Designed miniproteins, single chains, continued (5). Designs and how they scored, part 54

Each design is a single chain, and the fold is of that chain. pLDDT is the mean over its residues in the fold that is shown.

## One batch from the design tools (miniprotein)

Design m17965
Fold by ESMFold2-Fast:
Order: sequence, then structure tokens, then C-alpha cells
Structure m17965 (fold): chain A 84 residues (1-84)
Amino acid sequence: GANSPERARKLFEEGLELDKQGKTEEAAKLFREALEILLETLGEDHPEVARVLEARARHLEELGDHERAKELFEKAKAILEKNK
């Protein structure tokens, strides 16, 4: 089907399940695909974009990539502050 927020949500939820199973690389791929669709369909400042960025940031922290994790947490926080 076409790219849609509903498709992005399904990819994100599948990514969360794979992450729980320790399928780290597969989860990261689904988070990236979900993010791309949300950016196309809802725009960069939408709260659902922030949600995916936070999940990806937590994943990067678990991998020891604290610098990239911090960058994504800061981007997510900025998005949520714009929507308040």
C-alpha cells in the first residue's frame, strides 16, 4: 500500500517487538522506515515523529552510542515542546 501514518505505526510496533526479542538490527531498520514515512506524511514537527526518535535514541543508548542517542532525545524534546 501507499505510505501512510497507519503503516508507520505498524512498522514502529513491529520494531518494538523485534527489539524485545533482541533483533536489534531488524528493529533499527523498521524504526528508520517508520520515521521516513512519518516525516513524509505528518512532517518533522509531529509528536509521532518524536515518539519514534525517542525509541531509536533508547536503542542507541543500549548499543553504547550515547552521543547519537542524546542528539535524537534533544530533537524529540524540541518537537514535543513545539506541540505544547
Scores: mean pLDDT 82

Design m17966
Fold by ESMFold2-Fast:
Structure m17966 (fold): chain A 59 residues (1-59)
Amino acid sequence: MEELQKADHLALADAQILAQQGLSEEEIVKKLMEKYGLSEEEARKIVELAKKLKEKLEA
């Protein structure tokens, strides 16, 4: 579980960076699936979390 949590943290950081670069949610999901071997559902959850973290940081 520790290593799965580390992979999730790295995927979350990448999702935040890609969102800052102006990639669409769909493009970010695809890149996370390719880099981390995540399912589409898991990648979408990470992208949603990245969006929430961005809003919290900007608020």
Scores: mean pLDDT 74

Design m17967
Fold by ESMFold2-Fast:
Structure m17967 (fold): chain A 71 residues (1-71)
Amino acid sequence: SAKAEEYYNKGKELFKQGNYEEAIRYFQKALEIDPNSPLAADAYYLLGEAYSKLGNYSESMRYYTKSHELK
């Protein structure tokens, strides 16, 4: 989906800027629109990275696991 890709790209931009909370919201929006996207594994990985940056290691591990399951 073009909209899922737009939200994913916005999430990556926010992540790059250090805006991890907002990056998480956009990655979650991308996955809500297209959970089976070719971008889904990367979105889950970046969710894991963002939660790790925020010190939420429980959520980080959960999303890394989802990313691995899709690859």
Scores: mean pLDDT 87

Design m17968
Fold by ESMFold2-Fast:
Structure m17968 (fold): chain A 74 residues (1-74)
Amino acid sequence: KEEAEKLIEEARKLMDEGNRLHQEGRFDEAARKYREAVKKLEEADKILGKTSVELANLITAARLQAVGAEWEAA
């Protein structure tokens, strides 16, 4: 499905941006990018109706990165 594929692509780009921001010490901005990625991946999961292991792993990774960045920002 093109909508789900687009959301996953957007999420991957957001995670890459978050990783760059985290390396720069911009933890608040990194956390926001990771949270946006989680939202996009959850939308893709709903559209697909059945989560692949790869998609489930991406959602988990994005959530963990968001929590880590939020903790660093606090």
Scores: mean pLDDT 82

Design m17969
Fold by ESMFold2-Fast:
Structure m17969 (fold): chain A 71 residues (1-71)
Amino acid sequence: MEEGVELGKELYEQGRLREALAMYELALKENPNYYEAWENRARVLEDLGRHEEAAEDREKAREIKEKLEKE
């Protein structure tokens, strides 16, 4: 269980979107194969009105998930 992703989710639920985004960015910097962090960051980006960046994150999450399923 990744504490950074959990904290990011809690911050998002509190409406602290910028801090939630920073937590997910940190988690992805440490482990870019954590597809759930890409999915959660996309959700925060959508709420911030950054729809194009959110779409890119969703595509990266799908690509990583597919790669992990093939292992």
Scores: mean pLDDT 79

Design m17970
Fold by ESMFold2-Fast:
Structure m17970 (fold): chain A 68 residues (1-68)
Amino acid sequence: SAVEKAREIIAEGDKQVAELEAELAKSTDPEKQAELRRQIRDLVVSAVAEALNLIGEEIDKEIEKRRK
């Protein structure tokens, strides 16, 4: 289902964020820290947007079924 796919996207995103956060904690280079923070932010935004789009499409289909 779309909900299951959304959950998989969020779970994979959480895993990637955890790996980047671990790398950020080990880094003392300001440029590398800034790049890692940008990558974390981009991953979170992308994963959330993709998951919400999948859930939104499923909701739209259910509304359409109820209108028929």
Scores: mean pLDDT 82

Design m17971
Fold by ESMFold2-Fast:
Structure m17971 (fold): chain A 89 residues (1-89)
Amino acid sequence: MEMDVLVRVKKGYRDQAIAALEAVGAEVLSVEERDDYTIIHARIRGESPEEVFAKLRAMLAALEAIPGALHPGIGVFPVSFSEFDIPLS
């Protein structure tokens, strides 16, 4: 199972955010600079839904622990979730 997420952090917090993502086992795929923020595309992998969600929660906690790093509004949003994208049969 894997989940792709976009993480939006304030300008200047890129390296701290990448370190926080990597600390929870997320793979950083790309980094995009914007005027007031940086978008980090990361992938979270796990053996089970519970493991993936535990890593997501750890990632959010790590990012929240950096004062002022998260851009106002939505700091993290899923782009793709492999097992969640399966239609109900």
Scores: mean pLDDT 69

Design m17972
Fold by ESMFold2-Fast:
Structure m17972 (fold): chain A 84 residues (1-84)
Amino acid sequence: KSSIGAVLDAAQKAELAALKSNADIQAFLNKLLGEEITLSDEDIAFIKKAVSDPNAGPSLYLILVRSENGKLIVLVIPDYDDLF
């Protein structure tokens, strides 16, 4: 039903990858998305792993989708430049 997305540029991706605590990562994502979203530790770990991958390229598209069962689904798409 509802989706929220953001494009992470190389600087934002590097900043997020450098963050050490789940609280700092959640605050960064809330600021980037423009909404206060509560993410699970598992969701934060998934995002952190994706942005920390040196092979993922310079840009990353982050999509948060609310599923039919009311849970948030986190989608991370590397190589967003191929979609323009």
Scores: mean pLDDT 67

Design m17973
Fold by ESMFold2-Fast:
Structure m17973 (fold): chain A 57 residues (1-57)
Amino acid sequence: VAERIRALPEARQRALGARGGVSPESVLAIAEMFGGDLRAVADALGLSPAALRRALR
């Protein structure tokens, strides 16, 4: 999950952060904290797992 977020354009990283009320740097930190757990990362960002999967495409 962290590698996929890191590969996203900066604008998409900012959009994920805005939904979760966090900075783009915090989005990466949250993804690294939860390893590969997409559900835990989505919950921490205030997203559904489906919304996070869609954003990572």
Scores: mean pLDDT 68

Design m17974
Fold by ESMFold2-Fast:
Structure m17974 (fold): chain A 75 residues (1-75)
Amino acid sequence: MSNEEIEELAKKYGVSVDYLKSLKNKGLSKEEIEELAKNQADMQKLEKAFKEAEKLLKEGKSDKEALEKLKKLLS
């Protein structure tokens, strides 16, 4: 797997180049790296959604508004 392919996957899934390089250095295949990049992207999406919902709650928005924002970010 080339350096350019790693950068392309990092951009596609919004994960760090260093993370994908660490997987390559462990001897993982291109297919395994792509699957883990997808899983990491899903995890980052969840973390971002929870942070946005928590921010709304701290700003005095209702639980309903926070849940609607969470659903929208996870869809």
Scores: mean pLDDT 77

Design m17975
Fold by ESMFold2-Fast:
Structure m17975 (fold): chain A 59 residues (1-59)
Amino acid sequence: GKERLRRGLRKLVENAKKEGVELSYEEILRAARAIGTRLGVSYEEAERVAREVYEEYKK
């Protein structure tokens, strides 16, 4: 569940960046919770994955 969520969020951020949009942490977290719920990932795990992805693309 978690690795699939992480890959989905990375693709979401990359696609947004190609369109000239930088997603905020709040937008990534909202997407992570929505997708995570469908994948059986807890809110705590989804938040951790969202933070990891956000920090990855912040640099």
Scores: mean pLDDT 82

Design m17976
Fold by ESMFold2-Fast:
Structure m17976 (fold): chain A 88 residues (1-88)
Amino acid sequence: NKLEEIRKELDEAIEAMNKGELFSREEVDRMAEMAIELREAGEELTPEQLSLIMNRYLREGRFEEALELADELGLSEEEKEALLNAYK
């Protein structure tokens, strides 16, 4: 199953990052693309996976879409403002 393979690869990459492995911007972008593919397929995403998509959208200037993800993550208005200010 293609989606199961994507989820496994993404989960392994996130675990590696959490263990202190350094990832390039391009590698993080690929992880965000994998998370977006899972979301578009209707798969349930972890908070870490949603955060990858949110950060990618912020970097691309897609602020409305990023704020929708921030709402799903349960971020406060103050936390959302801080995120927007970090990408200005």
Scores: mean pLDDT 82

Design m17977
Fold by ESMFold2-Fast:
Structure m17977 (fold): chain A 68 residues (1-68)
Amino acid sequence: AEEERERRRQKALELAEKGIALALTYSPDGERARQVAEEAISTAEKIDPELAPHVRQLAEDALARAQA
């Protein structure tokens, strides 16, 4: 049971990381970068809702660093 939860968590995190990386490629267009990041967060939340706060924090941190 824990292995299945861990597998879902890992998949959600991998998709989120890929989505965030993709969002950063749009860095000259902050609005589009945020939209792509929000889509990645939404997808991760549907796979594993418990990861939602963590994934959102990763996205916010990444976008903030890209703008700084």
Scores: mean pLDDT 76

Design m17979
Fold by ESMFold2-Fast:
Structure m17979 (fold): chain A 64 residues (1-64)
Amino acid sequence: AAREALERGLAGELSPAEMIREIARALGVSPQTVERLVKEAYVETGDLDEALRRAVERLEAEAA
């Protein structure tokens, strides 16, 4: 699941690139789509961890 990949990445079990790929795979989107949404959220928050959480939440809302 996308949240599991996020939690594993934040815990240091996955590299940033692996985390983004697993999130993209779980949600059926491209890694580039995940990276774009993370960058947009990072501009708003200034915090990478919060930006990652917001990007996953936005993608999960669209997938539902």
Scores: mean pLDDT 79

Design m17980
Fold by ESMFold2-Fast:
Structure m17980 (fold): chain A 75 residues (1-75)
Amino acid sequence: GLAEARELLKKAKKALEEGKYEEAIEYAEKALEAAPEEDGELRAEALLVIASAYEKLGDKEKAAEYLAKAREERA
């Protein structure tokens, strides 16, 4: 639920800060699965972590895709 999603998002952000980009993506994807559909802000934050991690990994196409998804969650 929401508490699990928040904890997973914290782990994703920490992994991103530590340069563990693949781990950051995995935690952020799990946060999205645990996040309520109505929590667009939390879902957007998880999608932004995934986008940032893909950018750092050099996957510009996936970074753009997840950035677009994050914008939709905040629309």
Scores: mean pLDDT 86

Design m17981
Fold by ESMFold2-Fast:
Structure m17981 (fold): chain A 67 residues (1-67)
Amino acid sequence: SAPASAPVISLEAGEIIHEAMLAGDITEEEASEIARELRELREKYGLDAKEEAEKTRELIAEVKAKR
């Protein structure tokens, strides 16, 4: 089984997503989709924490722009 308690994204990226959810900028579903996409990008490109944080902000902005 997949380790549900293991972090699949960086702590910084997780905090950015959490703050956006608290601000009402994204839904829980959108936050889960952003986390999934970040995980895929890490697996494909080996993003560091800084790159992941920058990509997290970009994905949140993209979700907001689609509204």
Scores: mean pLDDT 75

Design m17982
Fold by ESMFold2-Fast:
Structure m17982 (fold): chain A 82 residues (1-82)
Amino acid sequence: SEKKKKAEEWNEEGRKLAEEGNLEDAIEKYKQAIKLDPRYAEAWFNLGEVLAKQGNLEEARKYYVQAVNLDPNFEDARAKLK
């Protein structure tokens, strides 16, 4: 419960940084969220999105795959793999 809440907090900070265009700091926040809650599909997806924006498409795809593996009904992540 406590770890999950902190992972959600890290993910939210990452989203804020990504929206501001601070992609490198966003990546670090998403990595912290994943480290704290490795099953947090949204954090895996968000890290993939930032990596794709940086042009790291191969790495981004791996993160989208993990997001779908954790949540097979995650439509946004599945769309990235079509």
Scores: mean pLDDT 89

Design m17983
Fold by ESMFold2-Fast:
Structure m17983 (fold): chain A 65 residues (1-65)
Amino acid sequence: SSAQIAELEEQIGKISFEAGRIFKEIRAMMAAKAPKDEVQKLIKEYEEKISELVALTRQLLALKS
């Protein structure tokens, strides 16, 4: 339905923005030579966001003809 498509697009947009923010933070921390364990924690969070984006994008594709 149109409502389900709109909700998925909104959620994809939100998570995409969050993923971009985390990636920018990873890059900044690496440039600042932050502890590797802290950088690895953010990379794991980024991977989780990307996995969710893939799942939601597949759901959106299934709803669109």
Scores: mean pLDDT 88

Design m17984
Fold by ESMFold2-Fast:
Structure m17984 (fold): chain A 92 residues (1-92)
Amino acid sequence: GKAEELAKEAKRKAEEALRLAREALAVPGPLPREVLTRAIAAALQAIGALFQAELALKTGDLELAEEALRTAEEALELAREALRAAREAAAA
């Protein structure tokens, strides 16, 4: 159903966000505090989205699945920004 499809997409995007946040933190050398906090914020949001997506899959809750997807998409954008900023800082 729609809830299952959205929850699976949320889980996929949240897993990607967590992977990118971890890649940002793994960039060699000292990271600016702003980059570090953005990467950590992205990771925490991704973990929250994973929990919401898992719950939506078990309950069939469409509203929760939609919320999980929004949170996962926001986390993914933050993670992409953090990774870009980390790489730019390392190249400076």
Scores: mean pLDDT 88

Design m17985
Fold by ESMFold2-Fast:
Structure m17985 (fold): chain A 66 residues (1-66)
Amino acid sequence: SAYEKAAREALEKAEEALKAGDKETARKYLNQAQDYVVRGMATGELSEAEAAELGRRGRELAEKLG
């Protein structure tokens, strides 16, 4: 789905920003990814499996950010 793709791209950018030491940019992209997951679930365009995978990756990045 479009929401899955957008969330994955946002998570990838958050991970890149974190690796570069830019925590502010990483938080912004992590927040964007979370918004895409919420919207995708609300509209029914995101499957349970997609939401679970994206949520797991988001939690891992959030832990690294503190």
Scores: mean pLDDT 85

Design m17986
Fold by ESMFold2-Fast:
Structure m17986 (fold): chain A 63 residues (1-63)
Amino acid sequence: AYEKGVELLNQGKLDEAIKYFEEAIKKDPNNAKAWGLLSAAYALKGDFEKAEQYAQKAREILA
């Protein structure tokens, strides 16, 4: 479940949150919420290029 990652994201533990979202995607690559949360985590790290790439992936799954 990605819920632990969301908790870590809210605490500002970005690298730890990313590990949980990556694990969620490994279990279910069609989990658009996990891709969206990866995008948010990378945006908070200032990596806007990766943030947009993961956001696009989430949009592809939801389309």
Scores: mean pLDDT 81

Design m17987
Fold by ESMFold2-Fast:
Structure m17987 (fold): chain A 82 residues (1-82)
Amino acid sequence: AQKYRDEGVELFREGKYEEAIELYDKAIALDPNDAQAYRNLGETLFALGKFEEAKKYYKKAIELDPNDVVARGNLLSTESAL
C-alpha cells in the first residue's frame, strides 16, 4: 500500500494527476483504511477541479483519521469551491 501511495505522490508532483489517481486507487485496494491515500486522492481530484469527488475523499480521510488537520482544511477549501 505505502509503495503505491509514495509513487502516486511523485506523479502528483510531476502534474500527472490521472496516473497518481490510479496509484492511490491501488493503495486503497490493498488497504481500505489508509487515511493518507484518501487524502492524497482528494488533493489530486481537487487539482483536477473535481471538487464534488475531492470532498467525498476528504470526508473519508477525516472519518479514518479525525486528527488530520490538513484533510479538514482541504475539505473547507473544497466546500468553498462548490
Scores: mean pLDDT 82

Design m17988
Fold by ESMFold2-Fast:
Structure m17988 (fold): chain A 67 residues (1-67)
Amino acid sequence: SAEKEKKHKELLRLIGEILRIIGEIFDLEQELEKETDEEKRKELEKKIEELKKKLEELKEKMKKIEL
């Protein structure tokens, strides 16, 4: 049905966004592990936290489509 097709496309878009954010978090966490400058570490931690909040928002959107 058209409704199922629409939901499928929206789920795929959200999955793509979630995977991109997970990848960015992973890259930033790898940078954080190697960083020795305290100020730069705090900047990386803040960016990771902002991305994790965005990830939770996308997960909520995905859950609403599943219902």
Scores: mean pLDDT 85

Design m17989
Fold by ESMFold2-Fast:
Structure m17989 (fold): chain A 76 residues (1-76)
Amino acid sequence: DEEAKELIKKGEEYKKKGEEAFKEGKYEEAVKYYEKAIKYYEEAYKLAKTEELKEEALKNEIEAAVNLLKAIVKKM
């Protein structure tokens, strides 16, 4: 489970970078960071060996996906 926890932390780092880019109006950069965050959370979900970590990874993935959609809408 340590590997899954590390992947969640990586996803969180990219999510924060995406939030920062979004706040600065850099929506294209925000999209790229959120896509990376989602990828890390997806890998964390696959590697997680406890229900708690699977739920945490899934919740974070959903949140990052919602933020990704908001950034895409802002680019339009």
Scores: mean pLDDT 87

Design m17990
Fold by ESMFold2-Fast:
Structure m17990 (fold): chain A 79 residues (1-79)
Amino acid sequence: LAEEGEKLFEEAERLVEEDPSKLREALKLYGKAADLYAQAGDLASAARAYEKAAEIHEKLGDFEAAKTLRRMAEALARG
């Protein structure tokens, strides 16, 4: 679960760096990574994935979704 989440997170990072047109694809991968990290109990990594998803929502102009994801990430990071 955690190792699978890490793989998806790395793939999302690669897509953002190599092809800005694939932001929505990267967004899906960050979301899946966050879910897998949370299932594994790695709340810090799940929070990081939600923060990355929030950054993409901001770039896409979806500020409400970004705000929600940042609040979720903050709650998880606090433990």
Scores: mean pLDDT 81

Design m17991
Fold by ESMFold2-Fast:
Structure m17991 (fold): chain A 66 residues (1-66)
Amino acid sequence: SREEALALVEKAAEEGLNALLFVTGRTLTVVVGDEQVTVEFANEEEARAFAEELAKRYPNVRVYYS
């Protein structure tokens, strides 16, 4: 869920870890170390917008587009 993805990004920031966001079509995968959360959106625009918003709020976020 989006809430799980956000929680993982926040946890990474608290622990001083990078959060890697992979946007592939409508799917966003958040990776922090050996933990990952996958979220399916209605379309690519929503997935990209969510990833971009997280990158603006959290300096530990890195976004990769396929």
Scores: mean pLDDT 85

Design m17992
Fold by ESMFold2-Fast:
Structure m17992 (fold): chain A 58 residues (1-58)
Amino acid sequence: GPLYRATVPLPKTSEDEVGFREGDLLELLEEVDENYWRVRNLATGEEGLVPKSALEPV
């Protein structure tokens, strides 16, 4: 999917989420709702939900 960059760090707080550092590249897999996307963190290989407001297009 399209690539996005994390604009802020976010720790993983639940099993459904993926954590990231500022500057991590995240691949969009699915737009789940208006606030959350399912992504893959390319640095860790983990998949899960993230708030789309933390991401910017590359």
Scores: mean pLDDT 82

Design m17993
Fold by ESMFold2-Fast:
Structure m17993 (fold): chain A 67 residues (1-67)
Amino acid sequence: SLAEAYNNLGNVLQNQGKLDEAAKAYEAALVLDPNLAEAHNNMGVVLQKQGKLDAALKEYEKALELS
């Protein structure tokens, strides 16, 4: 799906250390599929790397609810 394509784009950007661009790609995935657990988990990882710990926790909790 297009949501999965944005999630995959986010993964590539994250691996390149482009955290802000990765976050935008994951946000695009979640706009298309708000219940994509993988994108919530991946967003949590990016937010944690950015030091946004409270936001990361919320994303991880959402991913667990959807699992």
Scores: mean pLDDT 91

Design m17994
Fold by ESMFold2-Fast:
Structure m17994 (fold): chain A 77 residues (1-77)
Amino acid sequence: EKEVEEKAAELRALAAEAEAAASDEAAVRAAAERLVGGADVEAAARAILEAGADAARVEELVRRREAALKELKEKAK
């Protein structure tokens, strides 16, 4: 039954990886929505994931977006 034990371990590892990936994707999408909003959320989320982003990187991007929006509002008025 070694083959059964090996397959069970492989399936558990794949399930854990899938859960981690799904959780990270959802968290990154939530952060990207705060960053850009609307239809561009998926593109922003992909860029963050491709950059190997951690919490510090996401917060930096949020700050940069807020600064850019503030400047745009000041110039538009």
Scores: mean pLDDT 56

Design m17995
Fold by ESMFold2-Fast:
Structure m17995 (fold): chain A 98 residues (1-98)
Amino acid sequence: MAKVTVSGGGTVPAGGSVTINYKVEGELPEDYVLLVEARDAETGQIVGGAVVDKGATSATVSGLGPPGTYEIRVRVYDAKTGELVAESEPVPVTVVAP
């Protein structure tokens, strides 16, 4: 079974950038893609993210705002089928007024 471990997050100013680091381990499809997804922690609304290819170990999420609490997750998908293979625990990010 595939596993994703994420680290990073913290406190950033509105419109700023946060870098997360991640590790993908275990049984992976031959071709897979990573989705980095940022959500508003209170509403569940997707506010940002990035699609990154296999072999990436970090991603920068930029332009988070307005001020509030956000959650960043990394999801692994089979590139051939589009099936979700693994999902990380959320990493909290606090966005403060600039």
Scores: mean pLDDT 79

Design m17996
Fold by ESMFold2-Fast:
Structure m17996 (fold): chain A 73 residues (1-73)
Amino acid sequence: RKERDLLEKLAKAVEKGDFEGIEKILEELGVSDETRKKVLELAEKAKKDPSLTPYYVGEAVQLVNEELRRKRR
């Protein structure tokens, strides 16, 4: 499904610190500005602390997935 593919791309973009890619993916997913800001913040933290990158990637994907599920009610 398209959403799952985009979430996988989001995880990779956060891991790579690809902020431009993250913004494009979040725009395509139609998430709120609040969620975008939080995901970009997590991506920035992941880039600054490589040892915690998997945790920040997981948090970012979870936040986006939670908003998408809320919108689909």
Scores: mean pLDDT 80

Design m17997
Fold by ESMFold2-Fast:
Structure m17997 (fold): chain A 63 residues (1-63)
Amino acid sequence: SAEAERMARLAQVIADILRGRLSEEQIRAAARELGISPQTLLRRAETVRRAAEEGRAAARELG
């Protein structure tokens, strides 16, 4: 579906942001393609980064 394709594209863009692979211009272009603001895109990337860090912290505590 178009929805699933948009979600996959969003996930890929977030992954690229977290890897530091996108310039500010590329982030703006990706946000435009996804129909969201660059601020919304960056906030979603931050949410994913936090979730990943919490998961790693929990894994370290569990041994």
Scores: mean pLDDT 83

Design m17998
Fold by ESMFold2-Fast:
Structure m17998 (fold): chain A 75 residues (1-75)
Amino acid sequence: EFKELPVEVVDENGNKSKATLPYRIAPGAVVDIYLDGKHLFSVHDFSISDIGEEYRDLIGQRVVNDEFVEVGIKK
């Protein structure tokens, strides 16, 4: 199971918004995810990249109801 954590989302145009982990990936999403001002991971077309070194073993992905991909920090 994933931790529920508040995160900041920065889109490809530099617009900032707030979200919660686990993060549900939208089709065509290009965003950077930050936890407490620290870069956590990047999302590009359902792919996760640039995972922060401390989180590499803690980041997980799951498919929900065969429809959506969620990304989060493992408990």
Scores: mean pLDDT 76

Design m17999
Fold by ESMFold2-Fast:
Structure m17999 (fold): chain A 60 residues (1-60)
Amino acid sequence: SMLEEAERILKELKEAAKRGDLERVEELSRELVRLHIAAPTPEIREIGNEAGKVAKEYGL
């Protein structure tokens, strides 16, 4: 499902952030935005918000 895809992307984004791969964090953040546009559910929005918080913590 799109929710499971969003959860996988968030996990990869957090792992990328931990290793300092900011380019990958940006790529995955854009992918989550695309998923939210395609499936604007509360659950996917919450995942996008969490990704945004992680990106902001790293200055993105």
Scores: mean pLDDT 84

Design m18000
Fold by ESMFold2-Fast:
Structure m18000 (fold): chain A 70 residues (1-70)
Amino acid sequence: SEELKREVEELEKKAKELIRELEEKGLRETAEKVRKLVEKARENRDDLEKAKKLLEEAVRLGERALAELG
């Protein structure tokens, strides 16, 4: 659906912003893990539900790492 496609695009943008913030904070290993999830989501563009789940995991991972920094 067009709604799901838009959600995937929004999540990818957020994940990319998180990668940048993680790199700026020196969390390079977590940034790489988030980047790998974004790459997997892009490979699954024919399955938007799967792409969405991968990107939600990417965002969750990044946000959790930043929160644990304090």
Scores: mean pLDDT 86

Design m18001
Fold by ESMFold2-Fast:
Structure m18001 (fold): chain A 61 residues (1-61)
Amino acid sequence: MKVEISGSGTDVTIVVEDEEGTYTLKVTLTPEQARALARFLEENPDASAAELAEAIRAISA
């Protein structure tokens, strides 16, 4: 899976490319939440789009 993260301030756009297609997620994250997401991606480079969505939900709660 290929993941690209871009954004300014608290608004983050995440583009995920895998064998099933391309997914775009737009989320509002604090700097701390953005770091937690970056850590998740570092530790789970093969995570699915569903696992990424669940991680974002958990971090944003």
Scores: mean pLDDT 69

Design m18002
Fold by ESMFold2-Fast:
Structure m18002 (fold): chain A 84 residues (1-84)
Amino acid sequence: MLKEDPEAFEREVLATLAYMMSAILKKIAEKTTDPELKKEYNELAERFEALGDEFLDPSTPLEVAREKFNELLKEAKEIDEKVK
């Protein structure tokens, strides 16, 4: 079972987090009145969803997927800093 493998378990956890981030960003985009900011949130949501799929693909190196996840989190923080 994949859950018996520490890497496979980590992939499932990170994929879940990526999908959750996508869902949250999509909801924020729906409530956003600024068209440019709405586009940025929707594009970031799509990228998190794609990354969730990459985490579930065992052929994708976990380290590469983690680095992409960290980059997307940095982009999310930069958008948040623009709004504040």
Scores: mean pLDDT 81

